# Designed miniproteins, single chains, continued (5): the designs that were tried, part 60

Each design is a single chain, and the fold is of that chain. pLDDT is the mean over its residues in the fold that is shown.

## One batch from the design tools (miniprotein)

Design m18069
Fold by ESMFold2-Fast:
Structure m18069 (fold): chain A 71 residues (1-71)
Amino acid sequence: SMEEERQAFLAKVNALLQKIYDAIKAGDVKAVQEYLAQLRALVASIKDPAFKAEMEKQLAQIEAFIQKQIA
């Protein structure tokens, strides 16, 4: 179902965010950039325009937060 597909997508996003936060804690800037690139690719793959727009907005806020943590 669409709900199951959405939940599976959000689980992948949450897994990548956890890896990003772990890499920030470890001071591994290269790993942060690699996982962030994977997160961008995942969001870019969204087919539903409304869900994609909402996730792109959230991604921009997440990227701004991450940039402050590694700057």
Scores: mean pLDDT 84

Design m18070
Fold by ESMFold2-Fast:
Structure m18070 (fold): chain A 80 residues (1-80)
Amino acid sequence: MEPPLLEDMSPEELIAYVRELGAGLLAALAAHPELLSAEDVEAFLDGLLEQLSTILDPATLAEVREIVDELKRRAREVAA
């Protein structure tokens, strides 16, 4: 299963995708901390943000960065 083409999504769809993906990663971390660490979640989100920074306008990118920062904080809390 190939990941969706990020460039084929609208900014609203990309924001929704990041939120859904982040929620899924946090749920996976909570259910299986032996398979997924907070560090893994943070690294994944950082990579996603880097990819999105090349295709999103500054305002949308700022919103995505806020979401990513919140998800990273929650990942650390779940792993603690």
Scores: mean pLDDT 77

Design m18071
Fold by ESMFold2-Fast:
Structure m18071 (fold): chain A 67 residues (1-67)
Amino acid sequence: SIEELLKKARELFLKHLRERGVSDDEIAEAQRALDKAIEESKGKTYEEALDLFARAVREVVARIRAR
């Protein structure tokens, strides 16, 4: 399902952030943002779910790079 795909993508992304030395606080914020996007994607179309998740990922990356 799309939900399973997004959850797997979330785990891989968070693992990547940890391996790159991103702080625990920033990883916790990233996890909350991605979890919110996955919850908001429930009941939406496949395309809308992917768009919501992609937007959340872009916002997380932008915040981390701005530090």
Scores: mean pLDDT 84

Design m18072
Fold by ESMFold2-Fast:
Structure m18072 (fold): chain A 100 residues (1-100)
Amino acid sequence: SLEEIREKFEELVEELKELLDMIQEEADKNNDKELIKKGQEIAELVLEAEEAIRNGDIEEARRKAEELKKLIEEILPSASEETQEKAEEVLELIDKLLEL
């Protein structure tokens, strides 16, 4: 249902914000330019996903979730173990949402 999809997107956005905070803290601590750049790209997509959800544009929100999945998968090999664990949780939520 549309209500179930919306609720799952809201849950995903909260988890993405937590992951983003972890990525930004790690990037700043290590002066990792690539991770800083990826963190900025994730932050932009999260804002775009939130806007799509507010506007009721579920198809746009799905597209943003797919783009977020790709970026998160790109950072996984270079991230700390703690950030990888959180990223894997977020990826699972994205996959569950895209199955709806």
Scores: mean pLDDT 83

Design m18073
Fold by ESMFold2-Fast:
Structure m18073 (fold): chain A 64 residues (1-64)
Amino acid sequence: SKEEKLKKLAELGALVAKALAQLLAPGAEPEITVEITDTKIKVTAKAGDAEAVLEADVTKTIPK
């Protein structure tokens, strides 16, 4: 279903964002925020002074 694809994409995005934040700020605890809307998935990872943001347009990633 569309919802399951969005959930899986958000989970993959969170994994990538976490890894990137840890690479930029080694030893800092990463904080992950996931926002899912009708049109976008946004994942933000913060670790120390580092911030990684991944955004995907759902309208373009899930074609009709």
Scores: mean pLDDT 73

Design m18074
Fold by ESMFold2-Fast:
Structure m18074 (fold): chain A 80 residues (1-80)
Amino acid sequence: MLSPREEAIVGFEVLADESSIELTLKSEKIPEEQKEKIIRGEAKRIKELKEKYPDHPTLKKFLEKLKKEDPEVYELIEEV
C-alpha cells in the first residue's frame, strides 16, 4: 500500500489533471488542435494512474465525475 504521503501526492496529481482537463475544455482561447493534444496527454496520464493505483479514492471519484460530465474524455482514457 502507498504511504499517506504518497497517497496525498497521487491525489494532488489527479486534481492537477482534472483542473487541466476542465480549464482546457472551457477555454475559448486554446485552438481545437491544441485542446485535443492536451486532453490526450491528460488521458494518458490518468490511464497510467488508474493502472498503478486502481483503488485510489480520489482517482475513482474523478473517473465517476468524468463519466457523467465529460463522457468523451472518459472514453478517451480507455482508448489511449
Scores: mean pLDDT 77

Design m18075
Fold by ESMFold2-Fast:
Structure m18075 (fold): chain A 89 residues (1-89)
Amino acid sequence: MPSLVAPGPGGSTVSVSRIRDEEGTELIRLVISGLTPEQVEKVAEAMRATPGTLRVEADTEKGEVVGIFRDPDAASRALRAALRALGAL
């Protein structure tokens, strides 16, 4: 599956990949890592509030948030919401 990794704000890393579920439906996986515990909470809340978000997993010990999205449009909105929550937009 094609994937993209890019630097994010404050030393964070953003990773975007296409995945398939058990039925073969194409979904988008977005990972933001290198976050503080406070940033993990803000990013997770922003992603959960985004329409088209299917799952959000927050790991404060790893400094990581993983989101699964129905389509690239939803993933793009979630990324913008997360960047806004981090003060990067």
Scores: mean pLDDT 79

Design m18076
Fold by ESMFold2-Fast:
Structure m18076 (fold): chain A 58 residues (1-58)
Amino acid sequence: SRAERIGAGAHQLRADLGEDVAVDYLVADSGLSRAEARALLAIPDPLEVGRRILALSA
């Protein structure tokens, strides 16, 4: 699903470029605090991560 691809992409960005870079992207795109972005990335299920990111754009 689109949500799973988004969540997997966020996890992959963290894996490739580190947590701080992934957090910075989520903060810039979604208006989350750094603490909220870290909490979101800590969710192990990429589908749940992607669902939450999509909910922020609705």
Scores: mean pLDDT 81

Design m18077
Fold by ESMFold2-Fast:
Structure m18077 (fold): chain A 102 residues (1-102)
Amino acid sequence: DLKQAEAKRRQQRKEMSEQARKEIPGLEAALAAAEERLGEDHVETGRAQMRLGMAYADAGDLDRAEELLEKAVEAFEKTGTPIEEALARIALGVVKSSKANE
């Protein structure tokens, strides 16, 4: 029954989105602490922005995910961390592609 398989996949996506939404407040606090302690142009701030952006993407908030991942790219570009910049650009590309297909 295709209908039951589709219902299970919708439930699985809903559970992942709910779990991501539960993680977001802790990630927002971590980002705020990094910005306050280290400023916006620090590698640790970029890492916090990337983690929070990915969590918003998992929660289905693609607009907030894109904004945070763009900030992470800028932080890594300014700090000269090319591997982390590349990973943030890949995550940003996935989010932008998902938005374009909605």
Scores: mean pLDDT 83

Design m18078
Fold by ESMFold2-Fast:
Order: sequence, then C-alpha cells, then structure tokens
Structure m18078 (fold): chain A 71 residues (1-71)
Amino acid sequence: VTAEQATRAGRLIRSRADADGTVSAEDARAALLEAGFSEETAERIVEETTDADGRISLDALERALVRELLA
C-alpha cells in the first residue's frame, strides 16, 4: 500500500460519508478498489473496520489505512 493510495482512498470515502462521519461497508470497499487497493486488502480493511450496524467510521478507517502503510 502506498501513501498516494491511502490519501486517495481517504478522500473518496470522505466524499461518500454521511453527516455522522460514517460510510457503508460497500461504499468503503468500492473507494478502496478505486484507489488501487487489491481486493484482498480492501476486504480485510472493510472487515476489520465495519461495526455491528455494517458502518465504518472515518476515524476507524484512517487508523486502518495507517496500519496498512506501516505493514
């Protein structure tokens, strides 16, 4: 994962987020794929960050993207 991919993913997801600062797992997965993440990495991030309601907070997603950059 590159810093450019993480930055692009964050921008795309923020543009699709609701007013409460969450995004659907489907929208997050689509944004990660558009940013150039592999299907395997996108699915892992979505699975790790999705809450019980099927939503992903922007804060949880940003933390996951930082972890992928440091791996």
Scores: mean pLDDT 78

Design m18079
Fold by ESMFold2-Fast:
Structure m18079 (fold): chain A 90 residues (1-90)
Amino acid sequence: MKEEEALKGLETLLQNVLDAVRAGDKARARTYIDEVRAAAKWIVENYSKEFAEKALELLRKGAEETAKYDPEVAQRLRDIIEEVEKKLKE
């Protein structure tokens, strides 16, 4: 379904961020971070709170794993988490 496709898309983008930081490619990681932010905002604006919470879980797992390789990129993922959490409180 479209909602599950959006979550799978976010999961794929988070994996791309992790792969980029493991490779030491900060430029590629930054590009994927921008795509992660866009995907997360789309989910929060267009889908139920339940799907937004699933997106937050994926983002938190991604940030924890990324922090092992690049704390700066992990902080950018945490900034996206904060933006999503603020949007859900509106």
Scores: mean pLDDT 84

Design m18080
Fold by ESMFold2-Fast:
Structure m18080 (fold): chain A 115 residues (1-115)
Amino acid sequence: ANTTTVTLTASSDGTVTVSATSAAGQAKVTKGTSFTVGEDFTMTSASGQNEGQFVYRGTPEKASAIVTTGGTSGTDVHSEEVKVTSKEKAEMAVGRTDKSVVLNVTATDGKAKVK
């Protein structure tokens, strides 16, 4: 299985921090993306693995996240938008099998974590 762990932390000043860890056994870890809400950011899996794009924009109260997953095969793309707020639980699941990365994101009190 190919999985990526992603943690999102939203702050009240409109900054979101992203950390991502590739699945166990992968040689490279993606971590520490910080950006101003309203700007796009991307997260990728370790080199040679499937890539996913996680786009977060808005304010912590009105922020949403878009995940776009493109596999090694360039013919399959999946995207999903999830709203993340400080007072709401948000959950995102983006999956691809075999040719795929599975991302499951949950948010609590403005912080989102992938299981």
Scores: mean pLDDT 35

Design m18081
Fold by ESMFold2-Fast:
Structure m18081 (fold): chain A 56 residues (1-56)
Amino acid sequence: MKYKATALLTKIGSNEVIRVSVEADTPDEAIAALRKKIEKEYPDWSVGGARVEKLE
């Protein structure tokens, strides 16, 4: 099965919110991949909210 993990990223002093998503075969793999993507591309951003959804 496929799962989609999505995070909303916020930064102190910024009015912007960035939405990032990753797909994987398990919820844990989706969360792990999402964390790695955020650390690589958005290291100064904080996770304001996160969600994992099952794909059909």
Scores: mean pLDDT 80

Design m18082
Fold by ESMFold2-Fast:
Structure m18082 (fold): chain A 87 residues (1-87)
Amino acid sequence: SILELANKMIEEANKLIEEAKKKLEDADNELKKTYDEALKSSPSEQTDLLGDAAYNYSLVKSEADKKINEANKKKDEANRLIEEYLS
């Protein structure tokens, strides 16, 4: 049924959002760890460590944001299908 399809789309989208958020949380924790390490280093070493960490974080964030946006669009489509079915 259309309702079962829509519910499945929402479940899959929520799973993708959860996975993306976890990867982003893991990346944020790694960035914080690198920040703490950098505080114990010379100013030159701080710049290199934070630069590399920021770049890596930006890649994970970009991928996570894209995945979350696509998943939210899928949820919006699923909700539209539910509304049309109930109308």
Scores: mean pLDDT 87

Design m18083
Fold by ESMFold2-Fast:
Structure m18083 (fold): chain A 66 residues (1-66)
Amino acid sequence: MEVSAAALGAALAALGATRALQAVARVAQGRTTDTINAEEALEAVRREGTEEDVAKLKEAIAAAQA
């Protein structure tokens, strides 16, 4: 599912998920669109973050979809 990159970044910042925010920001900057694929964001955070960072990303994705 695709979510707003700006909304996802804001939600992650609010959650204090610094590592997840950095991983997602790098993926978002590589895109030419205003949206990011949720699976791509999850893969990036799983690669660079912890299980806690993945949990916070899932919460941020839900917030960005609201």
Scores: mean pLDDT 75

Design m18084
Fold by ESMFold2-Fast:
Structure m18084 (fold): chain A 97 residues (1-97)
Amino acid sequence: SKDEKLTELVKESVAILKDPSASETEKVAAALTALDALDQLSEESARAMLPAVKEAITVAAPSLSDEQLQLLADYAASLPSPAVQELAAHIEELLAS
């Protein structure tokens, strides 16, 4: 189903974000893919995946520039999903620390 495909995209994106051998470009692309997939998931499914995506972004953050993190935060804030907007707030918190 569409939800199964979106959930798999989130899981694949989380794996890339947590991979220390993944490039900066691959991690940014994975984060954007996860945000898009979460926005398209049902609120229940997005909320269930949210802790894993938050953790993955936290793990990836030290390997990304402040400009890249701001890009991800701005993009997440532009999406209507409450779960994705919570990720925008999380990324802004990482930028502030």
Scores: mean pLDDT 88

Design m18085
Fold by ESMFold2-Fast:
Structure m18085 (fold): chain A 97 residues (1-97)
Amino acid sequence: MTPLERFAEAYGLTEEQRKLVEEIRKILDEYAKKNKLSDEERTRLEQLAVLLVGMALAGKSKEEIEEFIKSQNTPLPDEVREKLLELAEKIRELVKS
């Protein structure tokens, strides 16, 4: 079980939230494969995604999540970061509903 799958199970995410988490996982997996990342680098990316999803579930704003990502030592291309932030905002909207 990946860190994201373990997180989703532990927090009892809805089916809709789990689908958004799976989209995040696919984006990171595609990026890792395209850039030939090591297992350690892939694990770091997935840990960053877990933190991002956790912040979204806690009701943190897109701006707060973006600032947090920029403060991390893991460089993400702007396009990947924007996709993750869009999915995080969708997760946050499901929590408010």
Scores: mean pLDDT 74

Design m18086
Fold by ESMFold2-Fast:
Structure m18086 (fold): chain A 67 residues (1-67)
Amino acid sequence: MLSRAELRTLIRIVAKEEGRPLSDEEVERLTDYFLATLADRSLQEVAAAIAALLRDPARLAEVLART
């Protein structure tokens, strides 16, 4: 299981790789979302899920609005 700090760092790295700038608030909201949904998943599965979400702007907006 990833810690909150590790997940926050991973989200920032993936966002940079995908060319999707995220605010500190957006990173925190996504960290909360992934801790709730993917707590028992591997690092590789979580990284893939972050990348997939960042490539879907409509779903990203929905997730950010809910958190």
Scores: mean pLDDT 79

Design m18087
Fold by ESMFold2-Fast:
Order: sequence, then structure tokens, then C-alpha cells
Structure m18087 (fold): chain A 71 residues (1-71)
Amino acid sequence: LSAEELRARVQALIDRAEAAGITVRPRPDLSGATPEEIRKAVRDTELVPASPAQAPAAAELGREFKRLADE
């Protein structure tokens, strides 16, 4: 993935998480010029569900974040 493609995919996951009421903390800095910088920012990010009912969705999105950070 190019830095632009990775940035777009990470931003889409952040948007999905926030729409579901899941807090992304800290919000990753996607301004990095390289894929490695974006992946590092994503690795430092946690998904915090607002309630136990959102935990499965947070876990699923967390797996997608991990996949993007590791690939």
C-alpha cells in the first residue's frame, strides 16, 4: 500500500469507529509522508468502546487496524 492508500484506509476505519460511538485514542497522526510513519501512528492507537455492547465492533475494527499496521 502507498502512503496515500494507507492514509485513506486508516481514515475510513477512524470514521467508522467514531460513527459507531467508539473513541480512537490517541487519534493517529496521518500527516506522515511514508507508510511506515502511518503504520507506527496506527500501532499506538487504541479503540475505546463507550459501552460493553460496542466491544465486539471495537474488536473487529481493532483487527482491521492491526492488519493495516502489520501489512
Scores: mean pLDDT 77

Design m18088
Fold by ESMFold2-Fast:
Structure m18088 (fold): chain A 98 residues (1-98)
Amino acid sequence: MAVSTGSGGVVLTGPATVKEGETLVLTATYKGSEIEKVEWYLDGKKVTRGRIIVDKEKGTSTLIIYNVKLEDSGTYTAVVTTKDGTGSASINVTVVPA
């Protein structure tokens, strides 16, 4: 497991390496104000595949990408917006061939 501490109290946790065809799970945690929204990015592009779960009361967001491909490798960034401001954290994930 890799853990990345970012700005604004955001911590991003997940694997540094995942095999092609497996499921990638990344979790962003935020302690502070209630989460208004979470946006996930891969190499600066908004993530458009998979599932995003936001637990506003626990201050968590989970990104789940099923059946990962080599193109899913890169820097994942979670941007957490609250009424008091915005924080972010990034983690590098490498997808390796099966």
Scores: mean pLDDT 81

Design m18089
Fold by ESMFold2-Fast:
Structure m18089 (fold): chain A 88 residues (1-88)
Amino acid sequence: MIEPYSDEEFKKLVEKYAKSEDPLIRRYAELILKDPNNEVALSNLAVLLAQKGEYDEAIKVARRVLELNPTSGLALTVLALIERKDLS
C-alpha cells in the first residue's frame, strides 16, 4: 500500500527539478508541471533520479505513478531496482 503524498509538496519537488542543470531532468519536470498525469514523464523522471542516486525522491515520484496507474510496469521496475540494490 502506497502512502499518500501531498500535492503541494509534490509540486514543489517537481518545480525544483524543473530548474535543474540537467536538461533531461528539467524537460521531464516541465512536462509533469504541464500535465501531472503524464505517466511517461513521471516514470522517466523516477528512473533518472534513481540513476543519479536520488533514491528517496525517485521512490516518491514512482509512488505518484502508482497512484495514477497501479499496474504501471515502469513505476514497479523503478521500485524493484531500488529494493534490489539495497539487498545486493
Scores: mean pLDDT 74

Design m18090
Fold by ESMFold2-Fast:
Structure m18090 (fold): chain A 67 residues (1-67)
Amino acid sequence: TKALLISGILKADQTNNLTLLSTAINNAIDAGVSSDVIIAALKSAQPSLSAATQALANALIAQIQAK
């Protein structure tokens, strides 16, 4: 699950599609993936992401932590 999430995050960055990133995270939540796993996947992908995608990833981490 974490590896699949990391792949989705990297694909969103590679295609410059921030909507795809948001969709991948929401799909993981809907599938019952734990918040800790989702946050870990986002953090693992961050060093490889563009600045814009890193900013969105940080916002998504904050949103998930607020739940």
Scores: mean pLDDT 76

Design m18091
Fold by ESMFold2-Fast:
Structure m18091 (fold): chain A 85 residues (1-85)
Amino acid sequence: SIREKAERLVEQLLKANESERKKLIKQIAKTESLDLIIEIMRVALERGDVGLANEILSEALKNTDDEEKRLQLSAAYERLVQEAR
């Protein structure tokens, strides 16, 4: 499931060193679906890592030229921050 993949990726990111973390975030932003990127942000926020969620958002926005998808990413992030409590 998308949730299980997101949880696995977040665990990998949390255990990675700085270099591997940046490399994996860049790969996720380039290769993964919008839905998975949003779910990764959700899992990061649920685990209290606002910094990781922000890094994912920033890299995803950098790799997305579609205005509607950019708005969906930003809106999802804002909603998830409110829901993380």
Scores: mean pLDDT 86

Design m18092
Fold by ESMFold2-Fast:
Structure m18092 (fold): chain A 80 residues (1-80)
Amino acid sequence: MEKLIKEAEKIIEEARRLIEEYPDDALVQKLAEDAIRLAERAIEYAKKGDLLLANVFLISAGGSLTVARRMIASKEAKKA
């Protein structure tokens, strides 16, 4: 359980960094905010002992962060 909470906290920290680094990118802001919300739900369910649902929310939070990172990479690569 502690490991799951620690992973969720790392997602929240990374998402907060993206919000600070890309303040004018509405899509990145939304995806980072979604990652924080989903990671917070993962922590909530982990504390309730629902490890299955906590894991589902953790995976979803990581997915939102991954999409945000890919959007950043795509925008930086697209110079035409």
Scores: mean pLDDT 83

Design m18093
Fold by ESMFold2-Fast:
Structure m18093 (fold): chain A 85 residues (1-85)
Amino acid sequence: SDDDLLQVFRDFLERAGLSPEEIELELETLRDQLAQSKSLQEAIDIVERQVKSVTDRLIFMSSDENYRKELRELTEETLQRIREL
């Protein structure tokens, strides 16, 4: 369901270290995109793209190699969780 996808994305953003304000803005964007989805597969594709977009931005902004490694591992875990919904 869209609620399950939103919860997985929230968990990802929290573990990635976003502030509560940044999390709510990202979730508002995702809710708007999910409202336009016509199938569960399209909804999954939308969430996967948003996870990848956030990951790419955070990796680009970070010089911490340990954080970048942990974020890549978190991203792979999150994508697997989304595909299992």
Scores: mean pLDDT 88

Design m18094
Fold by ESMFold2-Fast:
Structure m18094 (fold): chain A 81 residues (1-81)
Amino acid sequence: SMEEVVEEIRRKMEERFREIMLLIGEGRLDEARELAEEMVREITELIKKHIPEDSEEAKRLRKELETLKEVVEEMIEAAEA
């Protein structure tokens, strides 16, 4: 079902985000950036492929992805400062 696909996409985002946060905590900032870029690319393609473009679910997933990207960018910048 679409709900199962949405949950799988969220689970994948959460798994990637946790790995990125661990890399940041270890000072592995270049690896964290690369994984963040991979996360954005992979999740964007999954949304395009499996979720109807004009659905509430697609809008929520895109907003969640954008928020995670912004948090990662801020955390990396703070770690470099």
Scores: mean pLDDT 86

Design m18095
Fold by ESMFold2-Fast:
Structure m18095 (fold): chain A 77 residues (1-77)
Amino acid sequence: VEFSEEVKERLRELFEEAKANLEEIEKEIEKAEKEREKLSPEEQRGLDFAKEMLEAIKNSKSAEEFIERVEEIFSKL
Protein backbone atom coordinates (compact mmCIF):
# COMPACT_ATOMS: atom_id res chain seq x y z
CA VAL A 1 0.00 0.00 0.00
CA GLU A 2 1.26 3.47 -0.92
CA PHE A 3 -0.57 6.58 0.25
CA SER A 4 -1.19 9.71 -1.81
CA GLU A 5 1.04 12.73 -1.16
CA GLU A 6 -1.90 14.43 0.64
CA VAL A 7 -2.17 11.50 3.08
CA LYS A 8 1.63 11.37 3.54
CA GLU A 9 1.66 15.10 4.40
CA ARG A 10 -1.06 14.58 7.03
CA LEU A 11 0.83 11.59 8.45
CA ARG A 12 3.99 13.73 8.78
CA GLU A 13 1.97 16.29 10.77
CA LEU A 14 0.36 13.54 12.87
CA PHE A 15 3.78 12.01 13.61
CA GLU A 16 5.22 15.30 14.91
CA GLU A 17 2.12 16.04 17.01
CA ALA A 18 2.00 12.48 18.35
CA LYS A 19 5.70 12.52 19.31
CA ALA A 20 5.08 15.79 21.21
CA ASN A 21 2.06 14.25 23.00
CA LEU A 22 3.25 10.65 23.31
CA GLU A 23 2.69 10.38 27.10
CA GLU A 24 -0.93 11.60 26.83
CA ILE A 25 -1.66 9.25 23.91
CA GLU A 26 -0.26 6.31 25.92
CA LYS A 27 -2.47 7.27 28.90
CA GLU A 28 -5.60 7.39 26.70
CA ILE A 29 -4.83 3.98 25.20
CA GLU A 30 -4.16 2.49 28.69
CA LYS A 31 -7.48 3.94 29.90
CA ALA A 32 -9.34 2.39 26.95
CA GLU A 33 -7.58 -0.96 27.55
CA LYS A 34 -8.78 -0.99 31.20
CA GLU A 35 -12.36 -0.59 29.91
CA ARG A 36 -11.89 -3.10 27.05
CA GLU A 37 -14.70 -5.40 28.24
CA LYS A 38 -17.16 -2.47 27.99
CA LEU A 39 -16.20 -1.79 24.35
CA SER A 40 -18.05 -3.15 21.32
CA PRO A 41 -16.12 -5.54 19.02
CA GLU A 42 -15.66 -2.66 16.54
CA GLU A 43 -14.31 -0.37 19.29
CA GLN A 44 -11.95 -3.16 20.45
CA ARG A 45 -10.60 -3.48 16.88
CA GLY A 46 -10.14 0.31 16.85
CA LEU A 47 -8.21 0.10 20.14
CA ASP A 48 -5.95 -2.66 18.74
CA PHE A 49 -5.34 -0.50 15.65
CA ALA A 50 -4.54 2.53 17.85
CA LYS A 51 -2.05 0.41 19.85
CA GLU A 52 -0.31 -0.69 16.62
CA MET A 53 -0.18 2.95 15.42
CA LEU A 54 1.33 4.00 18.77
CA GLU A 55 4.08 1.37 18.39
CA ALA A 56 4.76 2.66 14.86
CA ILE A 57 5.14 6.20 16.28
CA LYS A 58 7.39 5.04 19.16
CA ASN A 59 9.64 2.92 16.91
CA SER A 60 10.01 5.48 14.08
CA LYS A 61 12.96 7.90 14.05
CA SER A 62 11.52 10.04 11.23
CA ALA A 63 8.15 10.89 9.68
CA GLU A 64 9.19 8.95 6.55
CA GLU A 65 9.85 5.79 8.62
CA PHE A 66 6.48 6.28 10.33
CA ILE A 67 4.70 6.55 6.95
CA GLU A 68 6.36 3.30 5.80
CA ARG A 69 5.22 1.52 8.98
CA VAL A 70 1.66 2.83 8.60
CA GLU A 71 1.59 1.63 4.96
CA GLU A 72 2.63 -1.84 6.24
CA ILE A 73 -0.13 -1.75 8.90
CA PHE A 74 -2.77 -0.88 6.29
CA SER A 75 -1.44 -3.62 3.96
CA LYS A 76 -2.32 -6.17 6.70
CA LEU A 77 -5.93 -4.96 6.87
Scores: mean pLDDT 79

Design m18096
Fold by ESMFold2-Fast:
Structure m18096 (fold): chain A 74 residues (1-74)
Amino acid sequence: MTMTTAAGGTAEVAEGASVSRAGAAVYHAALDAGGDPQAAEKGVREGLAKMGDAETADAASAQALQDAVSAALG
């Protein structure tokens, strides 16, 4: 699946990929769009914390990560 960050970048994540891989993809997409690295890292960390012990990314996990990064960037 492809996710668009608040910074306008796109992240590609395979369906069923690990939550950590989804977080890395969103982080890199935010950086590619010119987002602040510290804000992007904070957003990914906060998004992952809200997901708890989830091992695989789904559409809801991807949306939660994107929302957290969007909130941290703006």
Scores: mean pLDDT 66

Design m18097
Fold by ESMFold2-Fast:
Structure m18097 (fold): chain A 95 residues (1-95)
Amino acid sequence: GAEEVRELTDKANQKTAEAARAGARAERLFAESSSPEKQEEARKNFERALEAYKEAKEYYDKVEELRSQASQSTVEAARNALKTAEEVVERLKAL
């Protein structure tokens, strides 16, 4: 129902925020550092971003399946958050 969609959207938003933060940190560390330690930290943040993105996508896919039971605003919020997560992952892949 609508409550289930809301809970899944909240989880997706949380994972999208985690992906964005980890991704931004990875991009910064890769750009600013030639040291092996900072490159390792960048890779760990890259891996966290990818994992968080995968989890966010799974929650958003579930929201889309329940879309007929959700308000239009909830569906639009889920789509926008997923697009943002995809853009972060594509930037990380380009590094």
Scores: mean pLDDT 79

Design m18098
Fold by ESMFold2-Fast:
Structure m18098 (fold): chain A 114 residues (1-114)
Amino acid sequence: GMLEELERAARELIEAARRGDAEAARRAAERVIELVRQTDDLDDLRRAARLMEEAYREALRKGDWVSARAAAEAELEARRQILSLQENPSLEDLIEEGMAALRLGVAALMVKKE
């Protein structure tokens, strides 16, 4: 189902980040974003966001800012989808979206130096 496809794409991104394969990481992140936009389950979206945060940490460990940016873009999309599905988002959900935006900003700035 949708959850299995989302988890598979998220795992592919984590593995690409672990290898330092920026091209594979970008493709996996694009697939995660596509699936996130089709997902309306808050628990599935929160799980996907946490996996994207894991991919970001793996990319940082490799010094791969391109993969880090891809992971942060996918996390931010999931966090924004979480906000859009709630009439009154929690303060925690708002903080987590802000943190994802910060991670993306840092990675984008670092990529620009290449």
Scores: mean pLDDT 89

Design m18099
Fold by ESMFold2-Fast:
Structure m18099 (fold): chain A 77 residues (1-77)
Amino acid sequence: SIDEALNELGRMLRERGYFDDGLISKETAKELVEELVKDGLISPSQGKKVIEKIDSLSSDYISGGYFLDILREVLKE
């Protein structure tokens, strides 16, 4: 479910010390997306859409809160 995927991403971010204001590299963010796909929490097509949105960003880093917002937006599609 959407809530399960968001809760798991939030858990992974907290475990790594990336709270809402913590900065994550694009490479690390993509690895976490791949982990959600492997865990069956999101589909491969949803994972690809999240990665495409991350790759489109001009910044090399994103906040944990923004990462959660990107995931939520893709899952609502």
Scores: mean pLDDT 82

Design m18100
Fold by ESMFold2-Fast:
Structure m18100 (fold): chain A 65 residues (1-65)
Amino acid sequence: MKTVEKLESFPRVRVEIEFEAIDKDGKLKKYTLVLEGPGRSLAEALRTLEEQGFKILRVKIEPLP
């Protein structure tokens, strides 16, 4: 994923991840997850979400100093 490669380029980053998952009521809903940390760690989190079958719709990347 090009997004993962970009994310890995930052030493520390804030990401907002929008993804689709089935909720407790069996409905397909959009969720937003906001994470801060090393870009490589957040890239790994994105890979894990994709491997678990979550549909990633959008990733907003904000580099931190």
Scores: mean pLDDT 76

Design m18101
Fold by ESMFold2-Fast:
Structure m18101 (fold): chain A 92 residues (1-92)
Amino acid sequence: MADEIAELIREGIELREKYSKLGDREAAQAEGARLNARMAKLLKEKVGVGDGATKELEKAMAQTLLDALEKLLPEYPELQPMIEDAKAVIAE
């Protein structure tokens, strides 16, 4: 699961960088938003979350995201703030 989420995040970053290098900032932003929405949906579906998410389930989602982000951190150090945010959710 974490490996799959890490690949999805990697694809999102690479796609944004691709469009940014081409000078198409609007396309880069649109693809980033689309992948963020898909990632959020995937996390909710894979950890068994409908609109009735419990705090325990939210922590499980945050842990999965944290594991994925930590795998990508050596390549993308800009992800450190997101790691801290995920840790804050888990700690509550």
Scores: mean pLDDT 69

Design m18102
Fold by ESMFold2-Fast:
Structure m18102 (fold): chain A 90 residues (1-90)
Amino acid sequence: MKKELFEKAVEHARRAEEAARQGNLDEAIKHLSEAVYYLAKALGLSDEQAERAAKTVENYARELAKQPGGGEQIARLARGVAETAESLLK
């Protein structure tokens, strides 16, 4: 596990949460995808696995963005990713 990768996951997840709260859903989805990529890499997954996880979350978040309350759901998901990465930083 790499501390710097967890720190990048936290940074991108918190940026995603903030962007989602401001209604900037494209920025939120971009940062959420990057947060998932860095979290997966920090957990020792391959580049291919991390890219697949990031793309899956991007697609899921884009569908959420089309729904009422989607921005709040994306913000909550981003907060969960940030808190998970922070809990693994020691």
Scores: mean pLDDT 87

Design m18103
Fold by ESMFold2-Fast:
Structure m18103 (fold): chain A 82 residues (1-82)
Amino acid sequence: MDEAIELIKKAGEIEAKYYEEQGDYKSAQLAKNLTASLIENIRNAKTDFERDIISSFLRMAASISEVEEAKKLLLEAADLIE
């Protein structure tokens, strides 16, 4: 779990930095908010069903990400949770 959280933190930092460098501060803030929400959900997950939902959400987030390094980290985090 701690390893998955660290991967998600790093993915969120890379995404936020990418958008900040483009001058898109709203997308950068959204990336930070989504990262915080995902970490909270992982820490609160108690059942296999809850972990499956979080893993699916991480895979969806990876699919819509424009940043290849962030995509890879999110997919690795999803595999660790599942």
Scores: mean pLDDT 82

